# Designs tried in a protein design run: designed miniproteins, single chains, continued (5). Part 65

Each design is a single chain, and the fold is of that chain. pLDDT is the mean over its residues in the fold that is shown.

## One batch from the design tools (miniprotein)

Design m18240
Fold by ESMFold2-Fast:
Structure m18240 (fold): chain A 72 residues (1-72)
Amino acid sequence: SLEELEREARRLAEEAGLSQDDIDRLLETLRLLHEQGVPEELLRTVIRLSVTPDPRPLAATVPQRGASRPPR
């Protein structure tokens, strides 16, 4: 649900050290995308990308999987 996405985004953004303005902008973006019918799965991806910190080496060193590109 949008409420869960908003709570998750706020939590992750706070952990990443984002400002309140950045958090508010992220939440507004999620609302707009949700209103446009964007799937919650993609909204979760947006949250992750938006709150990507400068991670510690342990996380950056581990190979990532799953790739997505614009189809058009």
Scores: mean pLDDT 69

Design m18241
Fold by ESMFold2-Fast:
Structure m18241 (fold): chain A 91 residues (1-91)
Amino acid sequence: GEEEKRRTREALLIGGEAAEHSALKNTGSGAAGGAVSAIGGGVEAAIAAGGFESELGKRAMEYGRKAALEAAKGGKEGAEGARKYLERGAE
């Protein structure tokens, strides 16, 4: 039980760093890259949790989706929001 929680938490934290980094790139694709990274983090975390239908996997996807919406806003605020949501999912 605890191993899945640990792996899910690690995946969400890594995803948060990746989403923030991607969203902070001052190119026309920064917001899109951040959103893709945030969804990717949620997906990886859901797989680590035992799949998308698991309670932990559903939570991971929910926070990945929320992080992607924040990253899509673009800029520093969107990047920080994306990281914050994935870190919250890791709690």
Scores: mean pLDDT 79

Design m18242
Fold by ESMFold2-Fast:
Structure m18242 (fold): chain A 73 residues (1-73)
Amino acid sequence: PEPLGDGTTAEGARKAIEVAMSIEDPQRQRLALDISIGMGRIGLSVSQLANDQEGARDSEEGIRILEEALDSI
């Protein structure tokens, strides 16, 4: 199942960005994105340990989306 609002999947990453963009404080917005990136990295490690190649790619894409969003603010 797809998690809501984290970097473990590409769709979860997009939802995390929507939540972060609703935060008025720029520092808190950046912190929310950074936390989601950390969750994505954990998800990537879990998928790699489980030999889940599709899950690993989805987590890598989620991390990439979140890192691009963080770099844009």
Scores: mean pLDDT 79

Design m18243
Fold by ESMFold2-Fast:
Structure m18243 (fold): chain A 81 residues (1-81)
Amino acid sequence: SPELDALRATTRRIWDDLLAWMRANNAPQDVIDRVQALRDTTLANLDAARSLDEARAVLNAGLTELRKILEEYFAAHPEWE
């Protein structure tokens, strides 16, 4: 569907922009690697999604894991709190 194709394109751009921003702001390489791996998995699952409901489930799972990565990073760096 045009909506699903647009969602895939927009999601790829947002994740790529996030990674570019992280690299430009000198984020730790291990955090960048984890976000890159999550991006690749999320986009592969999104490409396999056959409906908007499946796509929403994939995006929610990806965002939940992204939040965990960021929470773990900030917990390891209390100076950022």
Scores: mean pLDDT 83

Design m18244
Fold by ESMFold2-Fast:
Structure m18244 (fold): chain A 83 residues (1-83)
Amino acid sequence: EQLKKIVEENIKIVEERLEELEKRREELDEEELRLLEQAKRLVEEAKELLKKETKENLLKADMLVGVAELALAVIETVRKKKK
């Protein structure tokens, strides 16, 4: 239960970051758009895994959210450096 709550909270944070980047979609280059779409797919997969509350699914969802977080961090870092 605690792990599920942590994963759900991390999904909310990632979804907020996705919404912020979507507002700036026209500013993103081809590689950044590819990473954004990958992060969206990973979050949707994690949400599907949470529908079947097994320990294995919770661990997989946590991993997928972590990969999505990394993809978004790459985009955000590149955007900050380009000012």
Scores: mean pLDDT 82

Design m18245
Fold by ESMFold2-Fast:
Structure m18245 (fold): chain A 70 residues (1-70)
Amino acid sequence: SMEEVYRPLTEEERAALREAAAASEDPENSRLLLLAAEAELKGVAIVALAVALAVSPDPVVQAALDRVAA
């Protein structure tokens, strides 16, 4: 829903993004996942991860996006 997109990330969602960053072997993707974990709104994190996947497909980033977007 629109309300979900404009809410802050939960601590569980932020923790999942930080775990994904630690699991990523790509320093650029790790940095992006850490930045997404600090995003003010869930929708901002989702858009950032979706754009990253469009440019550079990464299973770790995809799994993180799927988890946050659920």
Scores: mean pLDDT 78

Design m18246
Fold by ESMFold2-Fast:
Formats: C-alpha cells, structure tokens, sequence
Structure m18246 (fold): chain A 79 residues (1-79)
C-alpha cells in the first residue's frame, strides 16, 4: 500500500545520502573498498525508489511515483 511505498522511498533517500558520503570518503582516502561500498548503497537506493514508483503507480498516486522516479534517476546519475 501507500504506507509501504513511502517507507521504501524514505529508505532510498537515506541509502543515497550514505552512499554518496562513502563514495566521497573513498575518493579522498584512496580506499577503493569504501568507494565500492558507497556504490552498493546507491544501487540499493535506485532499486528501492523503483519499487516505490511501481507501488505508487498501482495505487494511482502520481505525485509519489514522480518523487520516487526522481530519486531513482539521481541514484543512476552523476548529478
């Protein structure tokens, strides 16, 4: 339901933020393992946002689907 879609979207935002921080730390320290860990969290964020979008579409919530799609794109892009 909508409650689960919102929970997935919140988790995706958290994973994206943490993933970006780990990626930056890995770049600054030259630690490829930390950089890779950041990448895994960003992929997780993309997947959870995509699932949230599909759930929102099923429930007819166009606004939530659009918010989830934006996070999914941010997780897949350099911006």
Amino acid sequence: GMEQARALLEQARRDLEQGRELRQQGLESGDGVTYAAGGVLIVSASTNAWLAEKMAQKEGDKKLAEEARKISKEAGGKG
Scores: mean pLDDT 84

Design m18247
Fold by ESMFold2-Fast:
Structure m18247 (fold): chain A 63 residues (1-63)
Amino acid sequence: SLQDEAYRAQLAGEAAVRAVRDRQAPTLPGDVELEFTREDVLRADPETLREIRENGLAAQAAA
């Protein structure tokens, strides 16, 4: 269901943000901030969520 998909995306987003912060914290505060809230995830389309994830991956590749 959309609710299950959104919730899984939210958990993945929160985990990704935390992982990026943890890895970047010793070196840099992080150039790209990924802010995921339940409301943002629920409102976003799957394509929008994909773009957010891709943006985070691009930031990591650039680092």
Scores: mean pLDDT 53

Design m18248
Fold by ESMFold2-Fast:
Structure m18248 (fold): chain A 62 residues (1-62)
Amino acid sequence: EDVEKIKKAVKYIKDHPGGITAKELSEKFGISLKTATYIVNSRFDKLNVSEKERKEIEKIFE
């Protein structure tokens, strides 16, 4: 799983709250629809990433 693409998608959601669908996020950042769905619902606990990577992702979103 490309963690750098996930981080960019999370930063985009933070900068554009409520403005993008999971499908649009998936297409824009080249991530799976399932991963994009978890990101738009702030379900970072469901991402298939390491605990360290998850903490970095959560820090980007806060």
Scores: mean pLDDT 79

Design m18249
Fold by ESMFold2-Fast:
Structure m18249 (fold): chain A 62 residues (1-62)
Amino acid sequence: SATTLRAALADARRALEATPAEEREAVLQGILDKARPHLSEADFAALERELRAYLAELLARG
C-alpha cells in the first residue's frame, strides 16, 4: 500500500495548503477519519505523522 499511502499524502497536503490556517486542524481530522478504513494501522500511523509534521511546516511558513 505504499502507492495508496503516497496518493493519500499528496491529496491531503494539497487540501491542507488550500485550507485557511484556522481550519486546518478540522480538515486534517476529516482527512484522517476518511482514510482510516482504507489503510493498514502502520500506514495510517505514517499518514497521521506525516500530515501533522506538514501542518507544523505550513504554520511555520506563515
Scores: mean pLDDT 83

Design m18250
Fold by ESMFold2-Fast:
Structure m18250 (fold): chain A 79 residues (1-79)
Amino acid sequence: MEEKEEIRRKVEEKVREARQAAAEASKGDPASAVATLEAKARELEEMAGQSAEVGDNESAAKAIAQARELRAQAAALAA
């Protein structure tokens, strides 16, 4: 129970952090932004794996969706 709640909090924290990074990326250097967005997407993918491991498929899906959005933004900036 405790572990599942902690992982859920981490997912929420990483999603919030990723959204801030995405907003900041639109204002800065594209190369640095791409690296940051890809790093944040990877963190969210790791958190999704941990959420799924404890049976929290809802948090896992949320993290994966956010990671895909970040990767799409990184791809657009890299073009």
Scores: mean pLDDT 79

Design m18251
Fold by ESMFold2-Fast:
Structure m18251 (fold): chain A 111 residues (1-111)
Amino acid sequence: KKVTLELAIKDANGNWEVVGARTAETEEELKRVAYFLAKQALSLAHDAGADARIIIRTKDGKEIVLAELKGNPVPLTQEQLDEEARKLAEKIIEFVKKNDIETADIPVYRL
């Protein structure tokens, strides 16, 4: 059972570009991956001012948006970043578990 989470940013033309992906095969890996990508999404939104989203692609190619952040180039403190990333990661984990989401066996991401 594999779950791949993708991080995308909105480009200048309004298109979403995948900039990172992580695959989890265990619950502990899912927690780690969700937290890591949540931190990256928050950093992109608050340090770079980029619109960011965390998405999952189901086995049949369906895209599900788990989180979307609007660019707001006001830096977070380390404590704020850690707390907001924890909240976002918990939301992602709960959604994945509640909906029994599985992704394709072959990791599909663009870097």
Scores: mean pLDDT 79

Design m18252
Fold by ESMFold2-Fast:
Structure m18252 (fold): chain A 75 residues (1-75)
Amino acid sequence: AEEAARYAREAARAGAAGDWERMQRYAKLSAEFARRHGGGEEALRAAREEARKLGTPDAQLGAAASGMGALSASR
């Protein structure tokens, strides 16, 4: 679902900004939408693409947190 990917991208951006609380909130939303509507792999790809654009370790951490949650929820 597009919403899962959108929240995954927001989590990556929050991580890049050092806002860990916001990152976790968006990661949970991404996982929840992926569980209800599918699209966990798309959410993981979107998070990684956003992290790549941001080019920081913090963005990579945000992508990992949101992507793993969304992928697991899509099971």
Scores: mean pLDDT 70

Design m18253
Fold by ESMFold2-Fast:
Structure m18253 (fold): chain A 98 residues (1-98)
Amino acid sequence: SLEREFVLLLARSAVISGAVFAFERIAKNTDDIAKLKEILRDLEEIKRELEEILERLKKMAEETGDPELKKAVERVEEQIKRVEEAIRKVKEKIKELE
C-alpha cells in the first residue's frame, strides 16, 4: 500500500530527526576527538538514510501528484539541511581540537 509506505517513511524520518538533535547536543558538550569522529560517522549515516527516504518520497510524489507527498519531500529536504549543518559544525570542532 502506497499510503502505508508513506506513513512508515514519515515515521522513520521523525525518529531520525530526533537522533540528530541528541547527537548535536552530545557534540557541543564533548572535546573528545574520538567521540566527535564517532558522532560524525553516525550523522553521515543518518544523512544517507534521509536521502534514501527523500528519493522514495520524490518518486511517490511524481507518480501520484499528491500535494501531501510534495510537502513531505520539502520536510525531508529541510531535515537533510539540518543534518548537513550538524556535520559541518562537528567537522569544524574536530579541526579546531586537532
Scores: mean pLDDT 84

Design m18254
Fold by ESMFold2-Fast:
Structure m18254 (fold): chain A 81 residues (1-81)
Amino acid sequence: KEELRKQAEEQIELAERALEERERGLEELRRATGDEVPLAVGRVLRAMGEAIGHALEAKKLYEKAGDEEGKKRAEEILEKA
């Protein structure tokens, strides 16, 4: 149970980092012109996909651990993504 929670926390950390990368990509997109636009869009989409993937994995791990609070945290990340 504790091992599952630690694995879930690691996935949450990766998902939060991916959300931060998405925010950086959105800031880049706001400044982007010409050839910079598709590169910035690609960065945002990649970061969003990573955040969703890690948050879903964390949710599954928290479900196995019986951690309802952790599962809600993973769901909050999914809502932000």
Scores: mean pLDDT 83

Design m18255
Fold by ESMFold2-Fast:
Structure m18255 (fold): chain A 91 residues (1-91)
Amino acid sequence: LTLTLTVLPSGTVVWTAQSSDPNVSRLEVSLSSSKEGPIKPTVVSENQSATITASLSSSATVVGTARAYKTDADGSEHELAVASGSITVLA
């Protein structure tokens, strides 16, 4: 599982999660702020990539979390990998 963080000149934070593991059936990406908690709803993708975008109006530390899941034949899901990162955004 790879998690990439990009900050645009506008102060927009873009998080991209990608997995090359063929066992991954679902990716979830979420963002959280040190001041406000969750910034955006969790993005769920059935493909091996998921992206979330957030724009901040105030200075905050943003934490991104990506989780990769495998779906078994009985429909149950198992977490295969988790990746997290943080960045401080100045407004």
Scores: mean pLDDT 69

Design m18256
Fold by ESMFold2-Fast:
Parts: sequence; structure tokens; C-alpha cells
Structure m18256 (fold): chain A 91 residues (1-91)
Amino acid sequence: SPLLQGLQAGAAAFDARVAAAEAQGLGAAVRRMAETYDADDFAGLLGEYVQQIEQALKGTPAEAAQRTAQLAEAAAFYAAAMNKRLLEALA
């Protein structure tokens, strides 16, 4: 079904993002997102990432760009982790 294909693509994208983030030195933040994610923690982690965005904006322009990319990757990883967990629940 299109839903199952989308969820499987999401799970594959999740694994690919882990590998890509590790190659780019972003793996620690991305893994932390995956390891600590659950439905009850979502609001708390969203608050933490808002604070990290604020801190990134206070850095040098080069550091701000890198931190913004890292936060964007973490947010995308959160969405992929949700899809992966939904796929696992349907198995």
C-alpha cells in the first residue's frame, strides 16, 4: 500500500541520515534525538531544540550555519524516527 511504502521509505531514510550525519560529524546529536525520543518527551525535546536554535543564532556566521544545519537534520531525524516507530508498531 502507499502508506506502507511511505513508512518503509521513511525507515530507510532514517538509517541513511544516521550514516550521513556520522560522516559529517553530526551523528552524536542525531543519535541523541533517536535514543531519547518518545511521545511523552516530544514537547520537552522541542523546547530544547528551540533553545539550541537561539544559541546557534548567537554564534559566528560560519558556526550559525553549521548549527542551523545540525538542528534541521535533528528535526528531520525526529520525523523519520516517528515513521520508523509507526512501521515497527504495524509489524
Scores: mean pLDDT 56

Design m18257
Fold by ESMFold2-Fast:
Structure m18257 (fold): chain A 79 residues (1-79)
Amino acid sequence: MFSEEEKKEIERLAKEFAEKVKELEKKLQDGEISEEEYNKKVTELEIEVMNRLRKKFNLSFEELVEAGKEFGKIFKELY
């Protein structure tokens, strides 16, 4: 079970990720970046989120997987 601090961090990261993905989609639609650059940047953002969660809370693999599920739920609601 996540602490309130962990839940708030997951929510913050999900909101930040959703905003950045929307900006990248706009750049892709406007022709400012290629589809390959879009996919690469989205993947880099996903890795950055995972690394931030691991580093800040010293999560086990099981806890990281559960954090990813919570992140995914929040992201779907925002996106």
Scores: mean pLDDT 75

Design m18258
Fold by ESMFold2-Fast:
Structure m18258 (fold): chain A 99 residues (1-99)
Amino acid sequence: SPMQEEIKRLTVAQFMYLSIESEVEMAKKLYETGDPSKIETARGMLETSLAKAEQLIADLDELIARSEDPELVAELQALRARVQSLIAEIKKQLAAIDK
């Protein structure tokens, strides 16, 4: 059913969020070493994570627009807010590397 497909997509989006968050945490640890080679690896990871997080926002916006279930919409909006906060953190970390 359309509702079952939407719930499945929410579950996939939640796993994608956790994956991106984990990659960002790893990038931060690499940056904190001060090693130029590891900082460049961190930059690449953050740039990839940013692209994935921005795509996840687009996917969540599509799901929110399509859903007629207020409870599901609330969960999607909560996840979207977490992804937006993660995007802000990624951009902040990239700006720090460029200094």
Scores: mean pLDDT 89

Design m18259
Fold by ESMFold2-Fast:
Structure m18259 (fold): chain A 91 residues (1-91)
Amino acid sequence: SPMDQLFSSVDQLISWFEKKHPNLAKILKKMKDAVKNKDFKEFEELQKKAMDEASKIMSTQSTEEAIEFGMRLISAVASLLVAMNLLKRQS
């Protein structure tokens, strides 16, 4: 399904983060689980935690590393937000 494809894309992005940023990958996995469980309050709280963690990581990176990291993070979060809104429409 299109939803399964969307979650598969998120899983690939999470796998990229696991190699260098396992704490952020864990938060993103919890965000995915929150979306699947329709726990949108938990999702919002985890999103704030992910952004805080990301800001700390990016402050230690070169400009090139921060761009690649930021683009992948935005892609993962945007995909989860799309999935969340699609699930809200089906309720």
Scores: mean pLDDT 87

Design m18260
Fold by ESMFold2-Fast:
Structure m18260 (fold): chain A 58 residues (1-58)
Amino acid sequence: NAAKKAAAQARLRELMLTELGWSPEEADAFLAGKTLEQLENWIAGYERRVARRRAAAA
């Protein structure tokens, strides 16, 4: 589903730019060629990492 893939790319890109400090160019290069399944797996992993970092920073 193209809509699901677009939403997953947008979510992962946002996490990379806002929470993980990646540049737009680095994020776009990383996202290029990823399947929906790969994007969803990376989102889950990064969301857990971001949650742990925010808990540690609180």
Scores: mean pLDDT 78

Design m18261
Fold by ESMFold2-Fast:
Structure m18261 (fold): chain A 62 residues (1-62)
Amino acid sequence: SPAEEARELVRKHAEEASKNPDPEIALAMFEIAAAVVITVARKAGDEEAARAAEEELERILA
């Protein structure tokens, strides 16, 4: 589903950002990438996918 694809994409961005040795840069890269995923879903009219991406972002940052 688009919602599960959005969650997977956020998880992949977290994994990729974690490879950066600077934790502050890693966090910033992840937050920017997740914001892009959410924005793209909203602009496409897929509020369910946007919500799934937001929830996955919040889960990872908790």
Scores: mean pLDDT 87

Design m18262
Fold by ESMFold2-Fast:
Parts: C-alpha cells; structure tokens; sequence
Structure m18262 (fold): chain A 63 residues (1-63)
C-alpha cells in the first residue's frame, strides 16, 4: 500500500540521517577535516530531514 511505502521510506531516511550525523561527529573530531566538508555533510543532513518531514506530513494526511 502507499502507507507501507511511505513507512519504509521514513525508516530509510531515519537510518540515513543517523549515519550522516555520525559522519559529521567523526569529521568534527578530526582537526584535518576541512570546514567545507563538514558544511557539505550538514547540507546533506538538512535535505534528508526536509524529505523526512514531507514523508511524515503525507503519512498524517493518510490517517
């Protein structure tokens, strides 16, 4: 069903966000990491969080 596909997408996005968050923390702990790389990773996290918000909104409209 559409709900099942959205729930799977939500789970995948939550997992991806957790992975990116851990990568950002590792980058911040390494003094050799350029700020541009950290900024790029944070931008990816923001895009994933915005997509998650849209999926959650669609799920609310179905129930």
Amino acid sequence: SRKERLEKRKAALERQIKVVDQVIKMMEANPDTPQSAIDAARAIKKELEEELKRVEEELRELE
Scores: mean pLDDT 87

Design m18263
Fold by ESMFold2-Fast:
Structure m18263 (fold): chain A 76 residues (1-76)
Amino acid sequence: KEEYRRKGERLREEAERAEREGDLFKAAVLYLLAGEYYGKAGDFDKSRELTRRAYELAREAGISPEELEEAVLKAK
């Protein structure tokens, strides 16, 4: 349970770094992964926030929801 939260926190930090570096696609993938881990940890509010951010960044980068979901699946 706490393991999922720690993993989500690390992925969120990595996503924030990618976003600051202008890699919106990488940031979107990492935010979506972080959201999944927060969800597994039972933190549904944070999971929802990060998932929303991921799709927002994907949209800004011109990436479809399907492409984002595919990239997340491959990153696992």
Scores: mean pLDDT 83

Design m18264
Fold by ESMFold2-Fast:
Structure m18264 (fold): chain A 91 residues (1-91)
Amino acid sequence: SMKEMLKKAEETVEENIQLLVDATALKTSKLTPEEREKIVAQTREEAEKEGKRKLDEMYAAGVSSEEAMEKVMKEYKEEVKKKVEKLKKEL
């Protein structure tokens, strides 16, 4: 149902934000607590802004079809996976 798809979209945004935050926190674990908190906070802020934009995009796609919303959701998950992999190598 659309209601279940909307809930899944919101959960996907929250999970993707947390994945980016966790990966950043792990890679900055050798920095001072203050430096780590600043980098993690910046990552969360940017991830939340992007997440809101992607949620709005998913809602817009969902007006057309559940399949369209699922496509946007899948693309967003793949983008986040790539960012997490970069964080594991570069941060």
Scores: mean pLDDT 83

Design m18265
Fold by ESMFold2-Fast:
Structure m18265 (fold): chain A 60 residues (1-60)
Amino acid sequence: SRGEQIAQNIIDAVKLMLRRGVPREQIERNAKALIKSARTVLSEEDVARIEEEFKKLLES
């Protein structure tokens, strides 16, 4: 779905920020902003997937 594709794009953006050495707090703010901007097309499952991958990438 469109929401699934957008969720994957957000996850990929977080991975890219991590590779570029962006500070954790900046990544968190950017991820939240991206989720907010796409909220109308993201399902609860899409948001949960983003948050789960975010925790995994940052080791909680």
Scores: mean pLDDT 80

Design m18266
Fold by ESMFold2-Fast:
Structure m18266 (fold): chain A 75 residues (1-75)
Amino acid sequence: SMDEAIRYTQLGVTYAQEGDTEKAYEYFQKAAEAAKEAGNDALAQASQAAADALRKGASGEEAIRIFHETQERLA
């Protein structure tokens, strides 16, 4: 659902801000899946881009930047 997508996105951002890259990755992945099911392609792609960056060793701050830039580009 869209409510789940938003909640998971907020958790991903929160953990990324705390430097917990493992939990940030988990919640951005869940956000991407929930956003796809809800039909929000922009949120799904932004959440997936943030998760992919974290998996490649990006910091939480970098993942949050990628998330926002991807949403802005697709809006």
Scores: mean pLDDT 88

Design m18267
Fold by ESMFold2-Fast:
Structure m18267 (fold): chain A 82 residues (1-82)
Amino acid sequence: MEKYLITVVLGLTKKDSESTVDRIKKVLESHGLKVLDIKLVQYGDLTFVYITVEGTREQAEKAAQEIRTLPGVLGVSVEPVK
């Protein structure tokens, strides 16, 4: 199966992001994606969430679209991992 890097930008501090990250993980899993790794990096008042998932491109894109609708989410990108 293919691997994808999903980058989520949150307008929240790392501490305030915990519940949103948990919701993001549930959205990914609900679309059939296997979550392999999650990394959080805080820069000022923003938190960058780097999630490596395994699944199909269609699953990754649908999950990203749903994640974009969550409170505190400023942006989402999906990139294939080689």
Scores: mean pLDDT 85

Design m18268
Fold by ESMFold2-Fast:
Structure m18268 (fold): chain A 89 residues (1-89)
Amino acid sequence: SLGEAALRDAEAALELAEEALRLAEEGGDKRRAITLATAAALRAAGGIFLGELALKSGGSESDQEAARRAIELAERAIELAKEALRLAS
Protein backbone atom coordinates (compact mmCIF):
# COMPACT_ATOMS: atom_id res chain seq x y z
CA SER A 1 0.00 0.00 0.00
CA LEU A 2 1.01 3.65 -0.37
CA GLY A 3 1.01 4.18 3.40
CA GLU A 4 3.18 1.10 3.95
CA ALA A 5 5.56 2.23 1.16
CA ALA A 6 5.74 5.70 2.73
CA LEU A 7 6.47 4.18 6.16
CA ARG A 8 9.24 1.99 4.71
CA ASP A 9 10.89 5.02 3.08
CA ALA A 10 10.52 7.10 6.26
CA GLU A 11 12.03 4.35 8.46
CA ALA A 12 14.95 3.95 6.02
CA ALA A 13 15.46 7.73 5.98
CA LEU A 14 15.50 7.87 9.79
CA GLU A 15 18.14 5.10 9.95
CA LEU A 16 20.34 6.94 7.41
CA ALA A 17 19.92 10.26 9.25
CA GLU A 18 20.80 8.70 12.63
CA GLU A 19 23.97 7.15 11.15
CA ALA A 20 24.90 10.48 9.50
CA LEU A 21 24.46 12.31 12.81
CA ARG A 22 26.52 9.68 14.67
CA LEU A 23 29.42 10.04 12.19
CA ALA A 24 29.24 13.85 12.31
CA GLU A 25 29.21 13.89 16.13
CA GLU A 26 32.20 11.50 16.33
CA GLY A 27 34.22 13.80 14.02
CA GLY A 28 34.65 10.93 11.59
CA ASP A 29 34.42 10.85 7.79
CA LYS A 30 32.70 14.17 6.95
CA ARG A 31 32.18 13.12 3.33
CA ARG A 32 30.40 9.95 4.50
CA ALA A 33 28.25 11.93 6.96
CA ILE A 34 27.24 14.41 4.21
CA THR A 35 26.46 11.56 1.78
CA LEU A 36 24.26 9.74 4.31
CA ALA A 37 22.51 12.95 5.41
CA THR A 38 21.76 13.83 1.76
CA ALA A 39 20.45 10.31 1.08
CA ALA A 40 18.29 10.52 4.23
CA ALA A 41 16.78 13.86 3.14
CA LEU A 42 15.95 12.53 -0.35
CA ARG A 43 14.44 9.30 1.03
CA ALA A 44 12.43 11.31 3.58
CA ALA A 45 11.08 13.59 0.82
CA GLY A 46 9.89 10.45 -0.99
CA GLY A 47 8.23 9.16 2.18
CA ILE A 48 6.39 12.48 2.65
CA PHE A 49 5.27 12.45 -1.00
CA LEU A 50 3.91 8.87 -0.77
CA GLY A 51 2.34 9.57 2.63
CA GLU A 52 0.51 12.66 1.36
CA LEU A 53 -0.61 10.71 -1.72
CA ALA A 54 -1.94 7.90 0.52
CA LEU A 55 -3.93 10.39 2.64
CA LYS A 56 -5.42 12.07 -0.46
CA SER A 57 -6.30 8.68 -2.03
CA GLY A 58 -8.69 7.83 0.83
CA GLY A 59 -7.40 4.34 1.57
CA SER A 60 -8.09 2.18 4.64
CA GLU A 61 -7.77 3.59 8.18
CA SER A 62 -4.64 1.47 8.72
CA ASP A 63 -3.06 2.76 5.49
CA GLN A 64 -3.88 6.37 6.43
CA GLU A 65 -2.40 5.84 9.92
CA ALA A 66 0.78 4.38 8.37
CA ALA A 67 0.93 7.43 6.08
CA ARG A 68 0.60 9.88 9.01
CA ARG A 69 3.32 8.05 10.95
CA ALA A 70 5.53 8.00 7.84
CA ILE A 71 5.24 11.79 7.44
CA GLU A 72 6.11 12.30 11.13
CA LEU A 73 9.16 9.99 10.94
CA ALA A 74 10.30 11.53 7.65
CA GLU A 75 10.12 15.04 9.14
CA ARG A 76 12.24 13.79 12.07
CA ALA A 77 14.75 12.28 9.62
CA ILE A 78 15.03 15.63 7.82
CA GLU A 79 15.76 17.44 11.12
CA LEU A 80 18.47 14.91 12.04
CA ALA A 81 19.95 15.14 8.52
CA LYS A 82 20.07 18.95 8.83
CA GLU A 83 21.92 18.63 12.17
CA ALA A 84 24.39 16.14 10.66
CA LEU A 85 25.08 18.51 7.73
CA ARG A 86 25.58 21.44 10.13
CA LEU A 87 28.09 19.45 12.23
CA ALA A 88 29.88 17.99 9.17
CA SER A 89 30.49 21.41 7.60
Scores: mean pLDDT 90

Design m18269
Fold by ESMFold2-Fast:
Structure m18269 (fold): chain A 107 residues (1-107)
Amino acid sequence: DAAKEVQQLLDFQQQVSDIFAEAIRMLRAGAAEEDVVRKAVEQMRKLAEKYGLSEESTEEMVRAMEEGVRRIAELIRAGASDAEVQAVADETLNRLSRIFREGLMKK
């Protein structure tokens, strides 16, 4: 059902955006990178489980989320602009959305 798949993608994208917003907030508040990565990865696993994704798709998403959060942490430490930080979050969200769509089609 294409309508259900579109709604699932939109709900997924909103939840991933919320994970990145929280990660950026925590990093700006001085939280340790490893703590932020751990929390984002845990939330990503819970989202994959909620949507019934395969272990393979889940691990691909977890890797993408970890890479994205670590890159954001590096940019924040380097004094990058809010726009540069958001661009990495948006790029990672697009990558996660692709993995999610592919994972739903396999399920």
Scores: mean pLDDT 88

Design m18270
Fold by ESMFold2-Fast:
Structure m18270 (fold): chain A 92 residues (1-92)
Amino acid sequence: MNEAIELLKKALEKLREAYQLMTEDGDLERSKQLIEEAIENIKKAEELGVKGLSTARYALEQALKYLETDPEKALELIKNAISRVEEILKKL
């Protein structure tokens, strides 16, 4: 479980950075990269047996689809994913 905790902490750092970039700098290219990296960290945590991450992963996959067309919707989805990952980390 220690490896899963570290992966989820890395995912949270990347998602918080993406959220900040979108709200302050509007850097969509960097935000996209950070979200994709967070999705990979979440997938690795799921492979290590962490349950309940599928909702966070789905939200981030949807955020990538809305990133250019509806940035406010993308931010809402990122915020939901952050909240879900934080909730799961508290239970580990």
Scores: mean pLDDT 86

Design m18271
Fold by ESMFold2-Fast:
Structure m18271 (fold): chain A 86 residues (1-86)
Amino acid sequence: SVEEDAKRDAEQAVRDIEQLAEEIPNLSPVEASAKLTAAGILHSIVTVAGDKELAARAYEHLARMAEQSGDTELAERWRKKAEELR
């Protein structure tokens, strides 16, 4: 079903965000910012699926990426959202 397909897409999007997050420490600030933007697009797919655990995992990885990119306030915001979903 479309709903099952959306969940599968969300699971893949979380994996893609995880991979992007692992790349951040080895990138320049400009490259890191581009990866964070790409992860934000993937996060929209996770949000549409409505799965709280997948959304929490995505927020944890986004928080890590934001922190590595120097945006501590955004990192704290994403981390809090991840905790609220569990």
Scores: mean pLDDT 76

Design m18272
Fold by ESMFold2-Fast:
Structure m18272 (fold): chain A 62 residues (1-62)
Amino acid sequence: MSIEELFQSLDVDGSGVVTVADLAKKLNISDEDAQELLDMMDVDGSGVVTLEEMLEGANRKV
């Protein structure tokens, strides 16, 4: 299990970022629930999640 594998799975359109639409589509949830999950992962409040943000959040890369 890798964060990269998870990110690739969530980035269904190959944009290089995970959006609310990507999360809603992948997890089969509402846009509202997807926005809440994205906000938890998006530590900078940019409205998208990058692979680097997921790696920092999960592994605290030094």
Scores: mean pLDDT 70

Design m18273
Fold by ESMFold2-Fast:
Structure m18273 (fold): chain A 61 residues (1-61)
Amino acid sequence: SPEATQVQLQIDLYTIAKNTELLLAERMKQTNPELSEQLTRDAKALDDQIRQLTKQYQALQ
C-alpha cells in the first residue's frame, strides 16, 4: 500500500541517520566525549522511533 511504502521510507531514512550518528559518536569518543554522548543519545531516540514505525509497518501488512 502507499501508506506502507511511506512508513518504510521513514524507517530507511531514520536508520541511515541513526547509523551515521553512531559512526560519528565512535570516531569522536576520544576528542569530543560530550558530543559523542549527545550523538549516542540522539541515535537512541531514532532507534525508539524506528521501533514505533516498525510496529506501524507490520500493522499495515
Scores: mean pLDDT 89

Design m18274
Fold by ESMFold2-Fast:
Structure m18274 (fold): chain A 83 residues (1-83)
Amino acid sequence: MDKELLEKAKKILEEAKEELKDDEKSVKLLEEAIKVIEEALEGKISLEEAIEKLLELAKKAESPKAREALDEAIRLLREALRR
């Protein structure tokens, strides 16, 4: 597993959460996404399962900034899966 790509994905989600801190719905969605990355880093879920969970969260994202952060995190996890 490429931990560097997963840590980068987590950082992107954490930065988006801080920028959207006044949007409670986006904060909760991004916190759930960060937890998915943490579970993948701990080996509790597969990279494939993490990607599927992030895709479902991206569909629920109403903030363009939250959706962009989720899309980039998904891209990084897909890159990690290809290695």
Scores: mean pLDDT 85

Design m18275
Fold by ESMFold2-Fast:
Structure m18275 (fold): chain A 69 residues (1-69)
Amino acid sequence: MSKLLEMSRETAILAVATLLKELGHPDPLALAERIVDRVRASGEVSVGVLTEVPGIDRATAEELLRYFG
């Protein structure tokens, strides 16, 4: 099971927001919340699931999968 699914929602949002901020994304906290909620709804972390979130490109999805898959 992915690390994001094992974390509390709050911890997962902060972890994802930190990575998004390092990657230069605007509004990293709001994007992180959307990502975490989408991942929790799907039950998996994959490039396909992550790129369904508006504002997440393939490169960002691959980086998220590297740290949280």
Scores: mean pLDDT 82

